# Designs tried in a protein design run: designed miniproteins, single chains, continued (6). Part 5

Each design is a single chain, and the fold is of that chain. pLDDT is the mean over its residues in the fold that is shown.

## One batch from the design tools (miniprotein)

Design m20151
Fold by ESMFold2-Fast:
Structure m20151 (fold): chain A 72 residues (1-72)
Amino acid sequence: GSGHVGIGGGDEEIGRKTAEAAEKAGAKVGGLRVMSGGDVLLAANGADEEIARKTAEAAEKAGGRVSGVSAG
């Protein structure tokens, strides 16, 4: 099912930009967590590996470090 983006810990702006990039790429964001130090964990639904990769690149461009992206 489709979930809402939840941002906890770390940099909220990095999380927001990452979620927006995923949705622009055509994914539905099911969960997002930004950890201390700028590491980002994102779960995206309806996305293939290409959308997950684009989402990770957007997070890194925003100054974050992507620790995991899940697509399904």
Scores: mean pLDDT 60

Design m20152
Fold by ESMFold2-Fast:
Structure m20152 (fold): chain A 67 residues (1-67)
Amino acid sequence: TDEVTRLIQQSKEALRKGDIDKAVEYILKAGELAGRPDLGKEAAEAAKKGDYLEAIRLMHELGNAAV
């Protein structure tokens, strides 16, 4: 849970800095650790498309799944 939360925070910071590749890396790792690689892939795709609200929503779902 804590590690997934940290990865989500790091991905949000990467998105804020415009580092999409790094954000995607953190998102996918968070998805794997949460046992929801499907959600991780959806969040990463949203980030790549510039749909940051959807990416953040899916990242919150990853945090919930890890609990």
Scores: mean pLDDT 82

Design m20153
Fold by ESMFold2-Fast:
Structure m20153 (fold): chain A 74 residues (1-74)
Amino acid sequence: MEEERKKKAEELYKEGKKALDAGDYEKAAELFKEAIKAYPEYAEAYRGLAAALAKLGKLEEAAEAARKAEELAA
């Protein structure tokens, strides 16, 4: 169900934000990717992924994730 998938994505997103705050950018990116797998329309998870990827120096992938977040928010 959508609600169950969204709840799982929200928990993964919270863990990703904690990893991002701790400077564990690789773990943050993985958690945000798992959140996206659980709920592919979760714009906030794409924004988190973009931030983590930018910190890892993966600027092209970060830009793509940011674009997807903007597209989903429109």
Scores: mean pLDDT 84

Design m20154
Fold by ESMFold2-Fast:
Structure m20154 (fold): chain A 80 residues (1-80)
Amino acid sequence: SLVEEFRKLLEEMLKAAEAGDFDKASEHYLKVRRLLKQVPEVREEVEKLIDEAMTALSGGDFEKARELFEKALELVEKAV
């Protein structure tokens, strides 16, 4: 399902960033952006949350990033 693919990409993005692999995290983010085209109702709000999460990840705030990813996932789950 779209929700399961979205969840997996967010988990892989977080895992890559925690390992210091920001190139891989960015590749997963591009895949997330493609999936979000299928849920236009929440796309802009979810992209803003993920952009904030990427900023938190680059600053080493993994807890804040995880919180933002959970909010993004909730929005996508409600839109499908």
Scores: mean pLDDT 84

Design m20155
Fold by ESMFold2-Fast:
Structure m20155 (fold): chain A 90 residues (1-90)
Amino acid sequence: AAGTVVYSPVTAAAWRELGGALYQALTRVATTTHADHVTVEGFALAQASDGSWSEVRHVVTASRADADAARAEVEARLAAEAAAADAAAA
């Protein structure tokens, strides 16, 4: 399913190496688990020279532990944001 997820995968070594543009928002992330590693596909919006926006696919390979840690960090952040919104509304 298509969805918007905004995060920086700073805990994944392979994603950190790509730096720069990928420390920006990712519009979508897909993860494929292998026996000894994980392939992570990130999709980010990039502006073309004509001013139009397009979704660009980035692929990185990371250790399973690093990829799992990055996913856990995103999930924890989203949960914290939801809890903060509830606290602000109370």
Scores: mean pLDDT 58

Design m20156
Fold by ESMFold2-Fast:
Structure m20156 (fold): chain A 55 residues (1-55)
Amino acid sequence: SEEVRNEFIRRLTEEADRIRKEAAEKGLSPEEYQARLDKAVQEILKEYIEKLLKE
């Protein structure tokens, strides 16, 4: 649904911003930053798919 998709986009944006801020503040390497971002995207995508399958 549109609501589920909008929540997914919002969630991705919020997590990407959070990880970016943490990377800057903690001095994470580009490799560590990318790994964290990839993990977050995969987790959020899994939740999105599960929501679509349920309704």
Scores: mean pLDDT 81

Design m20157
Fold by ESMFold2-Fast:
Structure m20157 (fold): chain A 60 residues (1-60)
Amino acid sequence: AEARRERAEEARKKGEEWFKAAPAEKQAVIREIAETLNKIGDGIDEAIKAGKPIEEAEAL
């Protein structure tokens, strides 16, 4: 249990360090991709609730 937590925390720290060391352009692209994926996901979820075809949500 302890070893698993230590590995997860080490991976998180290394990922954070890697992201901070990345060029500003790369950081901006990653943020835009995350935002776009969130919007697509929200659209798909809303379409499913309305009983619409998934294809219509993918067109967002």
Scores: mean pLDDT 65

Design m20158
Fold by ESMFold2-Fast:
Structure m20158 (fold): chain A 86 residues (1-86)
Amino acid sequence: MKVVLTFRGLSEAQKEKYLALAEEYRARGLDVEVEVEGDTLTITIEGVSVSEMIGYVLRAIGYELDGYDVEIKIEGDTVTIEVDFG
């Protein structure tokens, strides 16, 4: 399965946090691509299991419960999660 994580409105500290997360996923042996555009960060991860995918969706729901705008899109084996902190 593939997950695409997009974070918008990031502070400098949040960027460091999510870049560290991307490095952690690479260290686990996953195919990870990172794109940075201003305050927007997109992390694409391939080779995730169903259990790991559920974990990402639950974390996204956590951000929504904290009052951030969250969008989740499921198409085939690809899950796209977008979180807006602005």
Scores: mean pLDDT 79

Design m20159
Fold by ESMFold2-Fast:
Structure m20159 (fold): chain A 87 residues (1-87)
Amino acid sequence: SMEKLAQRAKEVLERFGYGEEAQKLADEFIKAVKENDYEKAIEATDRMIDLLSRALQELPDFSKEAIDAAVELVAFATVRAALRSKL
């Protein structure tokens, strides 16, 4: 579900100190998808991908946190591609 996807990304990013920003983006993403505002949903996914990418660059390779962030990055990249197919 979208709520579970957003919650997992928030929990991962919270470990990097981005919890508040990730929660805001998760809320914006969920609202946009529910309103069929795919442009805003894509914007929120792009910003979430940016946060996850920045977090990955700040961590040691193959740490559990880096693996968790990479998994969520792939998940949001997949969602972004699906949302773009609706435009």
Scores: mean pLDDT 79

Design m20160
Fold by ESMFold2-Fast:
Parts: sequence; structure tokens; C-alpha cells
Structure m20160 (fold): chain A 61 residues (1-61)
Amino acid sequence: SDALVARARELLARAEELLARGDPRALTYAQKAGVLAHLAGDEALLERAQALIREARARGL
């Protein structure tokens, strides 16, 4: 669980960085982070990942 949380945080940080740059890879990284956050049972990380997915899609990424 701790390893999944750590990896989800890494992917989420990368997704946020990519989203800030308008990089279409932001969606993929946010989706991966969301899957790991869900498996880890970390609701806060899952909510952050879902917010990034919505933002990336709203921006056409």
C-alpha cells in the first residue's frame, strides 16, 4: 500500500507538470495515478487524479 501511494504521488506530480505545459501525456499519467490511488485506497489522491483527468479532457488533451 505504501509503495502504491508513493508511485501514485510520483505519477500525479508528473501529470500536474505535464498539464501545466499542455502536454497530452498529462491525461495518461493522471489515469495511471488514479488507478494506483484507488488500489491503495487513498481517496484524497484519487480525487486529485480525477480532477486532473477532468482538466486534461476539458483542455482537449
Scores: mean pLDDT 89

Design m20161
Fold by ESMFold2-Fast:
Formats: C-alpha cells, sequence, structure tokens
Structure m20161 (fold): chain A 100 residues (1-100)
C-alpha cells in the first residue's frame, strides 16, 4: 500500500495517493515513512497546516530522520512560523519522557 500511494503521488493523482496512504496508516500506524509521504502530498496541494501535522507525526516516530526534519522545517518556513528554526519537537519529547 505504501508503494501504491507513492506511485499515485508520482503520477500526480494526489487524492488517490491520500486515500492509499490513509489505508497504509491503518495497517502500519507506526511507520514514519507513511506519515512523511502524506505530509508531502498535502504540501504539494498547498495545504501547509495539514502537511505540518503529518510531518510532526512522522518526526515523533523517527526523530533521527534528517529528511523528515528538513521537510518539517520547510513547511514551518512556508507558513512564516518562527518555530521553523526551534527544536520544539525535542521539547515535546522531553515533556513526554518526564510524564512517563
Amino acid sequence: MLEEGKKAFEEGRLEEAIELYEKAIKEDPDNAEIWYELGKVYFEQGRLEEAKEYYRKAIELDPDNPEIRDALSEVLKALGDPEAYKPHVEELERAVLRAL
């Protein structure tokens, strides 16, 4: 399903790509790559707030992935968000670890 979603995205079938990725999330919700690919589709559509949410989820699942971090930074920059250059994800991770 992830591969089918990637193919749909590459072929410009953005709505179909979203549906395929949402189905992939239901089967493997802890796969950071699926959340990242969804963020890319929303970014291509200019839906920057939704792209931001999906990229944040992806980085929470795979915090050491530089591609996801770069994508999140680009979305925050496009939104004019001053958080684009802040390690806000690191603060959220520390808060969760202290709550556990």
Scores: mean pLDDT 75

Design m20162
Fold by ESMFold2-Fast:
Structure m20162 (fold): chain A 62 residues (1-62)
Amino acid sequence: MASGLNEEEAKELLIKLMEELGFKREEIEKKLKEKGLEEVYEELKAYYEKNRAKFEALAAAL
């Protein structure tokens, strides 16, 4: 459930979501370190339609 997600859980969900989109975990972690969770989430919105349920869970944690 999304309502229980904290920042750490949201970060892990974002990493998992991006891995399913074909990104490597190392690249995702570099983006998160450089830009932060909110910025990476905004970049990922372009792929929202493909992973709607996971984005809804992540958005509820932000």
Scores: mean pLDDT 71

Design m20163
Fold by ESMFold2-Fast:
Parts: structure tokens; sequence; C-alpha cells
Structure m20163 (fold): chain A 95 residues (1-95)
């Protein structure tokens, strides 16, 4: 898929629905895939602020911190996601 087009669509959705935790999570994951790790962290944290029981947002946070080489912060995000849902495939994909 065109990640830049997906990014733009998600940014438009967030402008219309600023409390949509799913859109923030998907934007953070898309930004991580684009290598925009600092922005991905910001949007993952926003998703967590809206819905703290969102393991996919913690997976996005983990991947973004890992991309920046912040291994301790990445591990903390992974542990928090697993604490919410130990069977979450989004978090358990961490190797």
Amino acid sequence: PDLEAIKKELEERIKENPDDAISYTNLALTLTALGEYEEAIRYAQKAIAIDPDNPSAYAALWMAYDGLGKTEEAQQALQKGLAIDPNSHAVLSAE
C-alpha cells in the first residue's frame, strides 16, 4: 500500500475525530513503517492517552523506540502492552 496516502487519510480522520484512538494507533504504525519514529512516538502516546487499554498502541511505541535505538524505552512499552493483553499478537511479534 501507499504509506504516504494512508498517512494523509489517517491525519484527515484525526482532524474530524480527535478522540479516535484507533486512527492514532494506525497513524503511529504507518509513521514507524515510514521511518518517522519521533512522530510515531507522539501519536502512539496520544492513542494511549485516549485508550490506555490499547496493546496495539504500545506495539507502535515499542517499534518506534526500537527504531531510534532506545532499547530500554522499547522494552518498557513492550512490557506495558503485554500486561494489558498477554496474548496480543501486535506486541508478541517483538523478537
Scores: mean pLDDT 80

Design m20164
Fold by ESMFold2-Fast:
Structure m20164 (fold): chain A 61 residues (1-61)
Amino acid sequence: GEAELIAQLSELVRQAKEALAAGDLATARELLDRALEVAKQLSGPIGLVALHELERLRATL
């Protein structure tokens, strides 16, 4: 359900930020692309906010 998608999204974003902090850009890109797929499955304001944040993070790679 939506709660499971939100939990998955949060975990992927956490892992992507850890990869970025470690300088592992390849892993960060893969995790952010996966997170974007999950964010697109969310409806409403939370999905839009997540999508915008992820696209901004992805643009820095």
Scores: mean pLDDT 81

Design m20165
Fold by ESMFold2-Fast:
Structure m20165 (fold): chain A 120 residues (1-120)
Amino acid sequence: SFTLTESGGGTFPEGGSVTLTSNYTGDLSKVLSFSWWREKPGEPLQLVAKISADGKKILYSEEFKGRATISQDLSNKTSYLNLNDLKKEDTATYYNVVTYIDDKGTVRFSFGSGVQVTVV
């Protein structure tokens, strides 16, 4: 029931920064959280950051503390991830994920299509 479209990927220099955006559709009253995950070849999906639907609870995975900032614009239905001090190891596909409760009370996940970030 949620659609997410990420943007802001591309090729970036080491030491630079990137802001990824996700425009989403769906019923905000059903949302529990928004999160950003990344996928690197041969590795499992890795959580970068998570923010509660009300924006008041934020979690960063240890590797990303001080390097990543997650934020929301609920009025514009947009989620953001800012990643600073880019390293070649940050080269990955990044996904915005919404965690929500469906009409049956079941917790569900919707993923965007992903956006590629390449650090050179």
Scores: mean pLDDT 87

Design m20166
Fold by ESMFold2-Fast:
Structure m20166 (fold): chain A 70 residues (1-70)
Amino acid sequence: MVKIEREIEADEEGQEKAKEILEGAKERWGVKVEILPGKLKITVEVPEEDKESALGMLKEIEEEVKKLNE
């Protein structure tokens, strides 16, 4: 198991979008989300073989949040 932690700056709309993506991941991986003012702290625990997939999901969340802020 590998633990990956990321902080993503997100307003309320970005936080909702991030939560939507993370809900799909919760069935496959250990996912913990902390909602903070203006940001999210995301912790994902995955098998070594899923590390790249988890990193890809986190990158997708960051890009979707940026897209909403444009």
Scores: mean pLDDT 80

Design m20167
Fold by ESMFold2-Fast:
Structure m20167 (fold): chain A 61 residues (1-61)
Amino acid sequence: MEELTEELVKEAEELVKKGYSLEEVDKILRQRAAEYLATHSLEEVMAALKAAIEAAKKALE
């Protein structure tokens, strides 16, 4: 869980630094989260996705 959360948060922050909007970051993170469903539980993926989106919001403020 922590490893997946850290990876998605890092990706979210990187996308924000590259100039992507919150809407674009959200779309990319949803796609990435869907890929992780092949190897992780739904609960882990949902928690990691939520943390990553919140990190992106804070980075944009």
Scores: mean pLDDT 79

Design m20168
Fold by ESMFold2-Fast:
Structure m20168 (fold): chain A 64 residues (1-64)
Amino acid sequence: MEEERLEELERKRRELGREIAERLLTSFAEALASEIPDRSVEEILAADSATQAALLRRVLAQRA
């Protein structure tokens, strides 16, 4: 019983983590796209992590 409950909780944790991560990524991409007119939300979401980090640094530099 305990092992089955732990397995179900782990599954729900992974599902919630995925949903939260997807929502955060979408909000992040939308925020970056609003500051960078030469990039769409779709392009930012499709970019690799290094490119996403470079775009974030660009936005932060513009706000400084």
Scores: mean pLDDT 74

Design m20169
Fold by ESMFold2-Fast:
Structure m20169 (fold): chain A 81 residues (1-81)
Amino acid sequence: VEEEIKKYREEIEKDPNNADAYTKLAVALIRAGKLEEAQRYVAKAIKLDPNNEDALLVARAIALKQQGKPEEADEVISKIK
């Protein structure tokens, strides 16, 4: 998990406009239990690409976890490629 977070942070440093890298970082942060950080990075991904379906799914998963529906959130995350 920590290695994935580091990898995607490095991808963002090399290409700050890579919406997919922000989305993947947000997924790794959700798995690490860092929902607040995940929300910041997925918001950045959506700002860069408002039609990025994976970023929108991540935002939905964060909202479901915040509502106390972690199993439903995990189902949404499983759809991310």
Scores: mean pLDDT 80

Design m20170
Fold by ESMFold2-Fast:
Structure m20170 (fold): chain A 66 residues (1-66)
Amino acid sequence: MEAYKKSVTEMSDSIARGLESLGETELAKEVRNNVTTALNNGDWEKTHEILFEGSERLSRLQGEAG
């Protein structure tokens, strides 16, 4: 469980840092907060959904930035 939480936190931090590097500081905060909330609730499905959506959003922004 602790290893899972650490892995998820590291992934969310990586996504958030990527978003921050593109100027999306509020979106980065939202990702971090939503992941923390889902983890605290033990909602693994929601945690995966947030990480997937954050990663997809980051990928789209990186593609659009050229």
Scores: mean pLDDT 79

Design m20171
Fold by ESMFold2-Fast:
Structure m20171 (fold): chain A 72 residues (1-72)
Amino acid sequence: STVTVGELLNRFGSKSEEIKELQEKLREMGYGELVPEIDGVFDEGTFKAVVELARKYGGDAGAVLATLNVAR
């Protein structure tokens, strides 16, 4: 099933170690300009980076989660 960015945000919360892991993976994938710091806060830059990744996978945020290996 397709997961929305809002559902993704709800899974991580607004500040957590899981968001730090997400930010590290986004930087590794070339989104460092949108994620300049790994602070564990799901800010505008982190949100935009997730949206760009989801767009690459046809808008499927679930595929983004699988790619980043942040789903338990």
Scores: mean pLDDT 67

Design m20172
Fold by ESMFold2-Fast:
Structure m20172 (fold): chain A 78 residues (1-78)
Amino acid sequence: MTPEQQIEMEVGVLEVAAAVSVTIGKKFYEKGEYELALESYEEAIRYYEKALELKPEDEAVRKKLEEVKKKLEELKKE
């Protein structure tokens, strides 16, 4: 595997992991489990940040990271 192929694979895995974490966070939010929702969104942020470290110019990932950060700020206020 070339370094470029490794980066593409890792970014893809991180994006999927982040999306799953966002989905879990939404489900916890719907149930009123705000602390668990916060933990899930925080995990999604970590995955998107790692993806951006590997591919800094990925505007789609940047947009998703910003959306999740905004949701996290909203949840902190309940």
Scores: mean pLDDT 80

Design m20173
Fold by ESMFold2-Fast:
Structure m20173 (fold): chain A 86 residues (1-86)
Amino acid sequence: SLIEKAREAFEKKDYDMAVLYLVGAISEGNLKQAAETAIEMGKELEDSNPEAAARFYEIAALAYGQLGDEKKFKEYMKKSLELRKK
């Protein structure tokens, strides 16, 4: 699956490919799992690579936005913006 490919890319520290696979999963309608996976990846990177963490939180926000979850969309967008200030 695209989620499995995203995890594989993430383990190799290929964050660009991980993001692309998650965007692909969103395009296929796998919104909730893509959001949850992106949040997991973002949390892991917050201290070591805040810029990459911000990118994953943006993907989670986009997926929640498409799900109509306005509260989670705003939550993860704010988290992304705050990490970009580090």
Scores: mean pLDDT 88

Design m20174
Fold by ESMFold2-Fast:
Structure m20174 (fold): chain A 127 residues (1-127)
Amino acid sequence: MEEILELLREAIEAFEKGDYELAKLLASIARSRAELLPESPRVQKIIDLADLIVAASVVAKKYGEETAGRALVVLLRLKKEDPERYKELVERAHRGDVSELVELAKEVPVPELPVVEMLRRLLEEVE
């Protein structure tokens, strides 16, 4: 567990430094390790955070951090309203495909919080 949380902290730090490829890699490792743990609400939140870091990193690299912030708002909404579509979009993001996610993000205003601060707050919820 602690090693997974450390990977997520390092992923967010890499994201803050603009190293989106490293952020994606570290979050993907954290996700894979979390999937081996017994199912719990906390483990699911850790998996969700890892998926959100992956998606944000792919979007930020290709489209910039403002679009990544809007994409996170879309994913957080879909996780509540349409969990199956959320899962499809995050699985596509792991493969580097964020085209549909970016189109959905165009309809969302720029969030008040920077994307890195949004990710840090989500990390606080799993610590």
Scores: mean pLDDT 88

Design m20175
Fold by ESMFold2-Fast:
Structure m20175 (fold): chain A 84 residues (1-84)
Amino acid sequence: MDKFVEEAERAVKEHLINELGIDEESAEKMAKMVADLLRNPDSLKERMPGASEKMLEYYRNIINAKSVEEVVKEVEKMYKDLTK
């Protein structure tokens, strides 16, 4: 579990910086959020107030991801959707 979460956090941070041009601080904060969701899926309840249905769908998809590659794809989709 911990190795998967650590690899997902690193992969998310690297992809946000390299593919989307996000600054290191913002990429690290998002990667840590993803790691928190993977370690503690119940933290989703704390994000429900004020989050859109679309945001909640992305959070659930991240939690249900079966590989680091799937986590990265869902985070990238979420970020691209929110910035258009």
Scores: mean pLDDT 77

Design m20176
Fold by ESMFold2-Fast:
Structure m20176 (fold): chain A 80 residues (1-80)
Amino acid sequence: SLATLLGLSQRELAERLGISQSTVSAIERGRITPSEETLEKLLELAIEKGSIPALYVILGMALEAGYEELAEKIRKAIEE
């Protein structure tokens, strides 16, 4: 799961993002589209944790949501 890739429980990830655990679970299952703000916080966490697999997951989420500028920022974080 995304939380596991970040070295966090779903509860800890929810606390870091300022959302509910049920929302984290729904995002991880692809049942809801995360907000751009939530994905920006996830990018910050993935960089903090040095998790390249998490960066790829959130890149896919940003691309599917149509957050093209954020997707470019995530892609650069992976490449650099």
Scores: mean pLDDT 85

Design m20177
Fold by ESMFold2-Fast:
Structure m20177 (fold): chain A 91 residues (1-91)
Amino acid sequence: VEEGKKLYEEGRLEEALKKYEEAIKKDPNDAEAWMNLGRVLFEQGRFDEALEAYNKAENILIAQGKKLGELLEESTELGIKYLEEGVKKSF
């Protein structure tokens, strides 16, 4: 991803595109790589493909946010359960 960003900053859009595609191939859930891919596509005037890449990044971020929310909810439920068991033992 860092190599792709450097290539993009240098105006080497085709090389940047290839690096972001390689990053996505390694991790299809890399939202940053999808956002950077969309940015390169936008600069090339490939607006429909750029929008598709941005939508992919957004969906990944939403899914990751939902997963984190589920983990936080599970941790909270366990915390409440342990507190309730402690209170019950005190009675």
Scores: mean pLDDT 71

Design m20178
Fold by ESMFold2-Fast:
Structure m20178 (fold): chain A 103 residues (1-103)
Amino acid sequence: MELSAEAQAVADEALARGRAEGLSAEETMRLVRERALEAGLPLEEILAALNRVASALQAEVADDPAAQAEVALAMGREWLEVAEEAGDAETAELARAAIAAAE
């Protein structure tokens, strides 16, 4: 997924806020979705922003497989929500598979 400067800013700002406020992975991922939707980003850029934040969060917990799975699950849930709202059945199916694999 190609990340625009705006999608990158949304991802980086949400990640910085999550770190500053001590938000959970789930809360941080929801913040990314909310900010991306407010900015009017297309589906592919919302998904790219979510992936960028999830990758950064997983890097912080690289030694904890359970915490990595929690981040992956949080990302998958937000991907599913956005894909279903957009009517993208293929992306929604991929998100459901990712959620099932992380459980």
Scores: mean pLDDT 80

Design m20179
Fold by ESMFold2-Fast:
Structure m20179 (fold): chain A 99 residues (1-99)
Amino acid sequence: MSESELIARLIGGVLRLMGLLYDRTGRFPELRSQEQLLEVAREALESPDPEIRAAAAKTLAWLATQGNKEAEELAREAVETDPDPEVRRLLAEALEYAE
């Protein structure tokens, strides 16, 4: 997979996370900065819904590719701790493209 294809899939995960949160809450999360997106993704990783966790994982991986070190650290922790092997696989793959 090319880096641009991976980034496109990660951006798709961000959009899916926003859509899933809107469907669950009736409101879009406040996304005024990368820091706010990071906090939304951090909270979403603790969701009991594996679709929401997978979308959060893709969001963290995308932020890591943008040079966000806190997102990279959270993604590395999620590779070890998430109960869903697909979420762990996606995070591990994306971290190969993060610094």
Scores: mean pLDDT 69

Design m20180
Fold by ESMFold2-Fast:
Structure m20180 (fold): chain A 69 residues (1-69)
Amino acid sequence: SLEEAEEPLRRARELARRVLEEPDREEAERLAEEALALAEEAAARGAPEAEVEEVRALVEEALRRHRER
């Protein structure tokens, strides 16, 4: 179960970090949606709650920064 969650969780973390670095808001929002979808998939496959929350927090912070410009 944890092994099934590893790949989507790793991918979600990578995309969440890319959201922080993406200068284009539309692209950042697209990457954020993809990261959140992968985080949900990882959670469904048994990823630790803390790690899923870490990804969600990163995405939320990144989108907040884009909103604030």
Scores: mean pLDDT 82

Design m20181
Fold by ESMFold2-Fast:
Structure m20181 (fold): chain A 78 residues (1-78)
Amino acid sequence: SELEELEKELKEAEELVKTITDPKLKEMAEKALKEAKEHLEKAKKLLEKGEDPKEELLKAEISLGVAYLIVGVEKVTK
């Protein structure tokens, strides 16, 4: 399911963010991960109520993408 895929990707992103050595980039990536987690939790609550989680799942994907982008920037820039 989309929820299970996002949870797996979030766990993988958390491991990558731990490898960031630049403290400012790490802070930005951790903030993006926190936002992704918040939207994922909102999506879970919507599913429990039988409501459409699509918007919250998309927001979680966007925030997760931001975290991956920051990891990529850290690898390319010094």
Scores: mean pLDDT 83

Design m20182
Fold by ESMFold2-Fast:
Structure m20182 (fold): chain A 75 residues (1-75)
Amino acid sequence: MDEDRAKLLKEALEKAGIVKPFEHYVEFVRGMSLGTVVSLVNNILNYVQKNGPVKSAEELTKIPGISEEMAKEIF
């Protein structure tokens, strides 16, 4: 179940130009509900569609649902 949530987030972030090992995302999504992960994935994909790939952790904070702490963990 955590692996399914991690896979969704990983695929969205790969479209944003961010590539990390799968295990990194499994731990990251552990505290999140499926609904939270789906919302975050949609927000990432919408940002990338409008702005292109993410170039910094600071750009990740512009995506709704991503805090400064989350951006540093993801990037």
Scores: mean pLDDT 78

Design m20183
Fold by ESMFold2-Fast:
Structure m20183 (fold): chain A 61 residues (1-61)
Amino acid sequence: SFDQKKADVLEFLDRLREEYADDPEKVALINEAIEKVKAATTQEELDKVMSDLIAKLAAMD
């Protein structure tokens, strides 16, 4: 279900936030993505949030 996909993504983002705990800028981006995932009502919105987050994190490395 879509609710299960959101739950799985939120679990992934919680773990990612722990990995970047020493980088407050990356933590802020992940926290923003978590709120956007919670607000997402379609798979397309969910995919866009994750793609945008990955691109932003990659640009910082």
Scores: mean pLDDT 85

Design m20184
Fold by ESMFold2-Fast:
Structure m20184 (fold): chain A 88 residues (1-88)
Amino acid sequence: KVEELLEELFLREIDEWAERGSPLGQALKRMVDEGRREEALRILRGLYDAELFFKALVESGLTPEELRAAYDKRVEEFRKILEELAEK
């Protein structure tokens, strides 16, 4: 129920981004139109996670050491994703 509603809201956001001329929004909409709906939704969720992480770092008041630790952890997460993609 709630999950279905959230997916519908994400799809509406993809349409809105594409309508506003976002190249990424246009690409995600094309993926949905090609039947790659779930993949497009995963990318959008990942972008929200990245944006939220960046916003949190900027607004955090963390020390340079804490900022570096948080950044290094995120870089390691991206590295694992890239390794997984390279194994295809």
Scores: mean pLDDT 67

Design m20185
Fold by ESMFold2-Fast:
Structure m20185 (fold): chain A 50 residues (1-50)
Amino acid sequence: SDAAIAATVAAVRARFGALDEERSRLLIRALRETGADVEAVLALLEERLA
């Protein structure tokens, strides 16, 4: 849902800061792979950005 996507984007910004082009592409891919699951998206981004 749009609300789940918005919540996930807000959580990503809170943890990783402002979204540049690379982080935005990773976020879009993670949203598609997880169906906008906030915890799964954050875990995927932490793995790829660490």
Scores: mean pLDDT 76

Design m20186
Fold by ESMFold2-Fast:
Parts: structure tokens; sequence; C-alpha cells
Structure m20186 (fold): chain A 87 residues (1-87)
């Protein structure tokens, strides 16, 4: 479930396994793109990986999603874009 991926990502983040944490947060967001906590922790994990520009872009896009009440489809499209860019 989205929650299972989120909890595993959080555990990995606490262990300093930032790349694996990112992968689990992305899977959580694929199942539930409205899971705001996963967006927030994904930004943190990306910064820990040194992906500052991507983290800033994500933070900006997520803020815009919240302002515009963006659809799940729009949020999922960005999750898939992130997965491709981080592959």
Amino acid sequence: SALDHYERGLELLKQGKYREAVEHFLEALREDPDLGSAWTLLVIALRKLGQEELAEELEKRYTEFQKNNASKEDRLAFVDELRERLA
C-alpha cells in the first residue's frame, strides 16, 4: 500500500539510505499522489542525495499543485517524470 511504501521510505531515510528512501516515496506517491507527507519527505531525501535543483523544482511544483487543487492525473504524471529522471 501507499502507507507501507511511505513507512519503509521513512525507515530508510532514518538509516541514511537516501536513494532507496526516494524510490519508496515515489512508489507511495504512485499509489496515492495526494499523500502530502510523502511529497515533503521526497524533497528532504532528494536534498540529502545532493539533487538540490530537482528538490527545488519538486517543492515549487507541489506548491503549485496545492494552490491549483491539481488532479491526481497531473500529480501522477509528475511522479512518473521524477521516476524517469532518477532512473
Scores: mean pLDDT 87

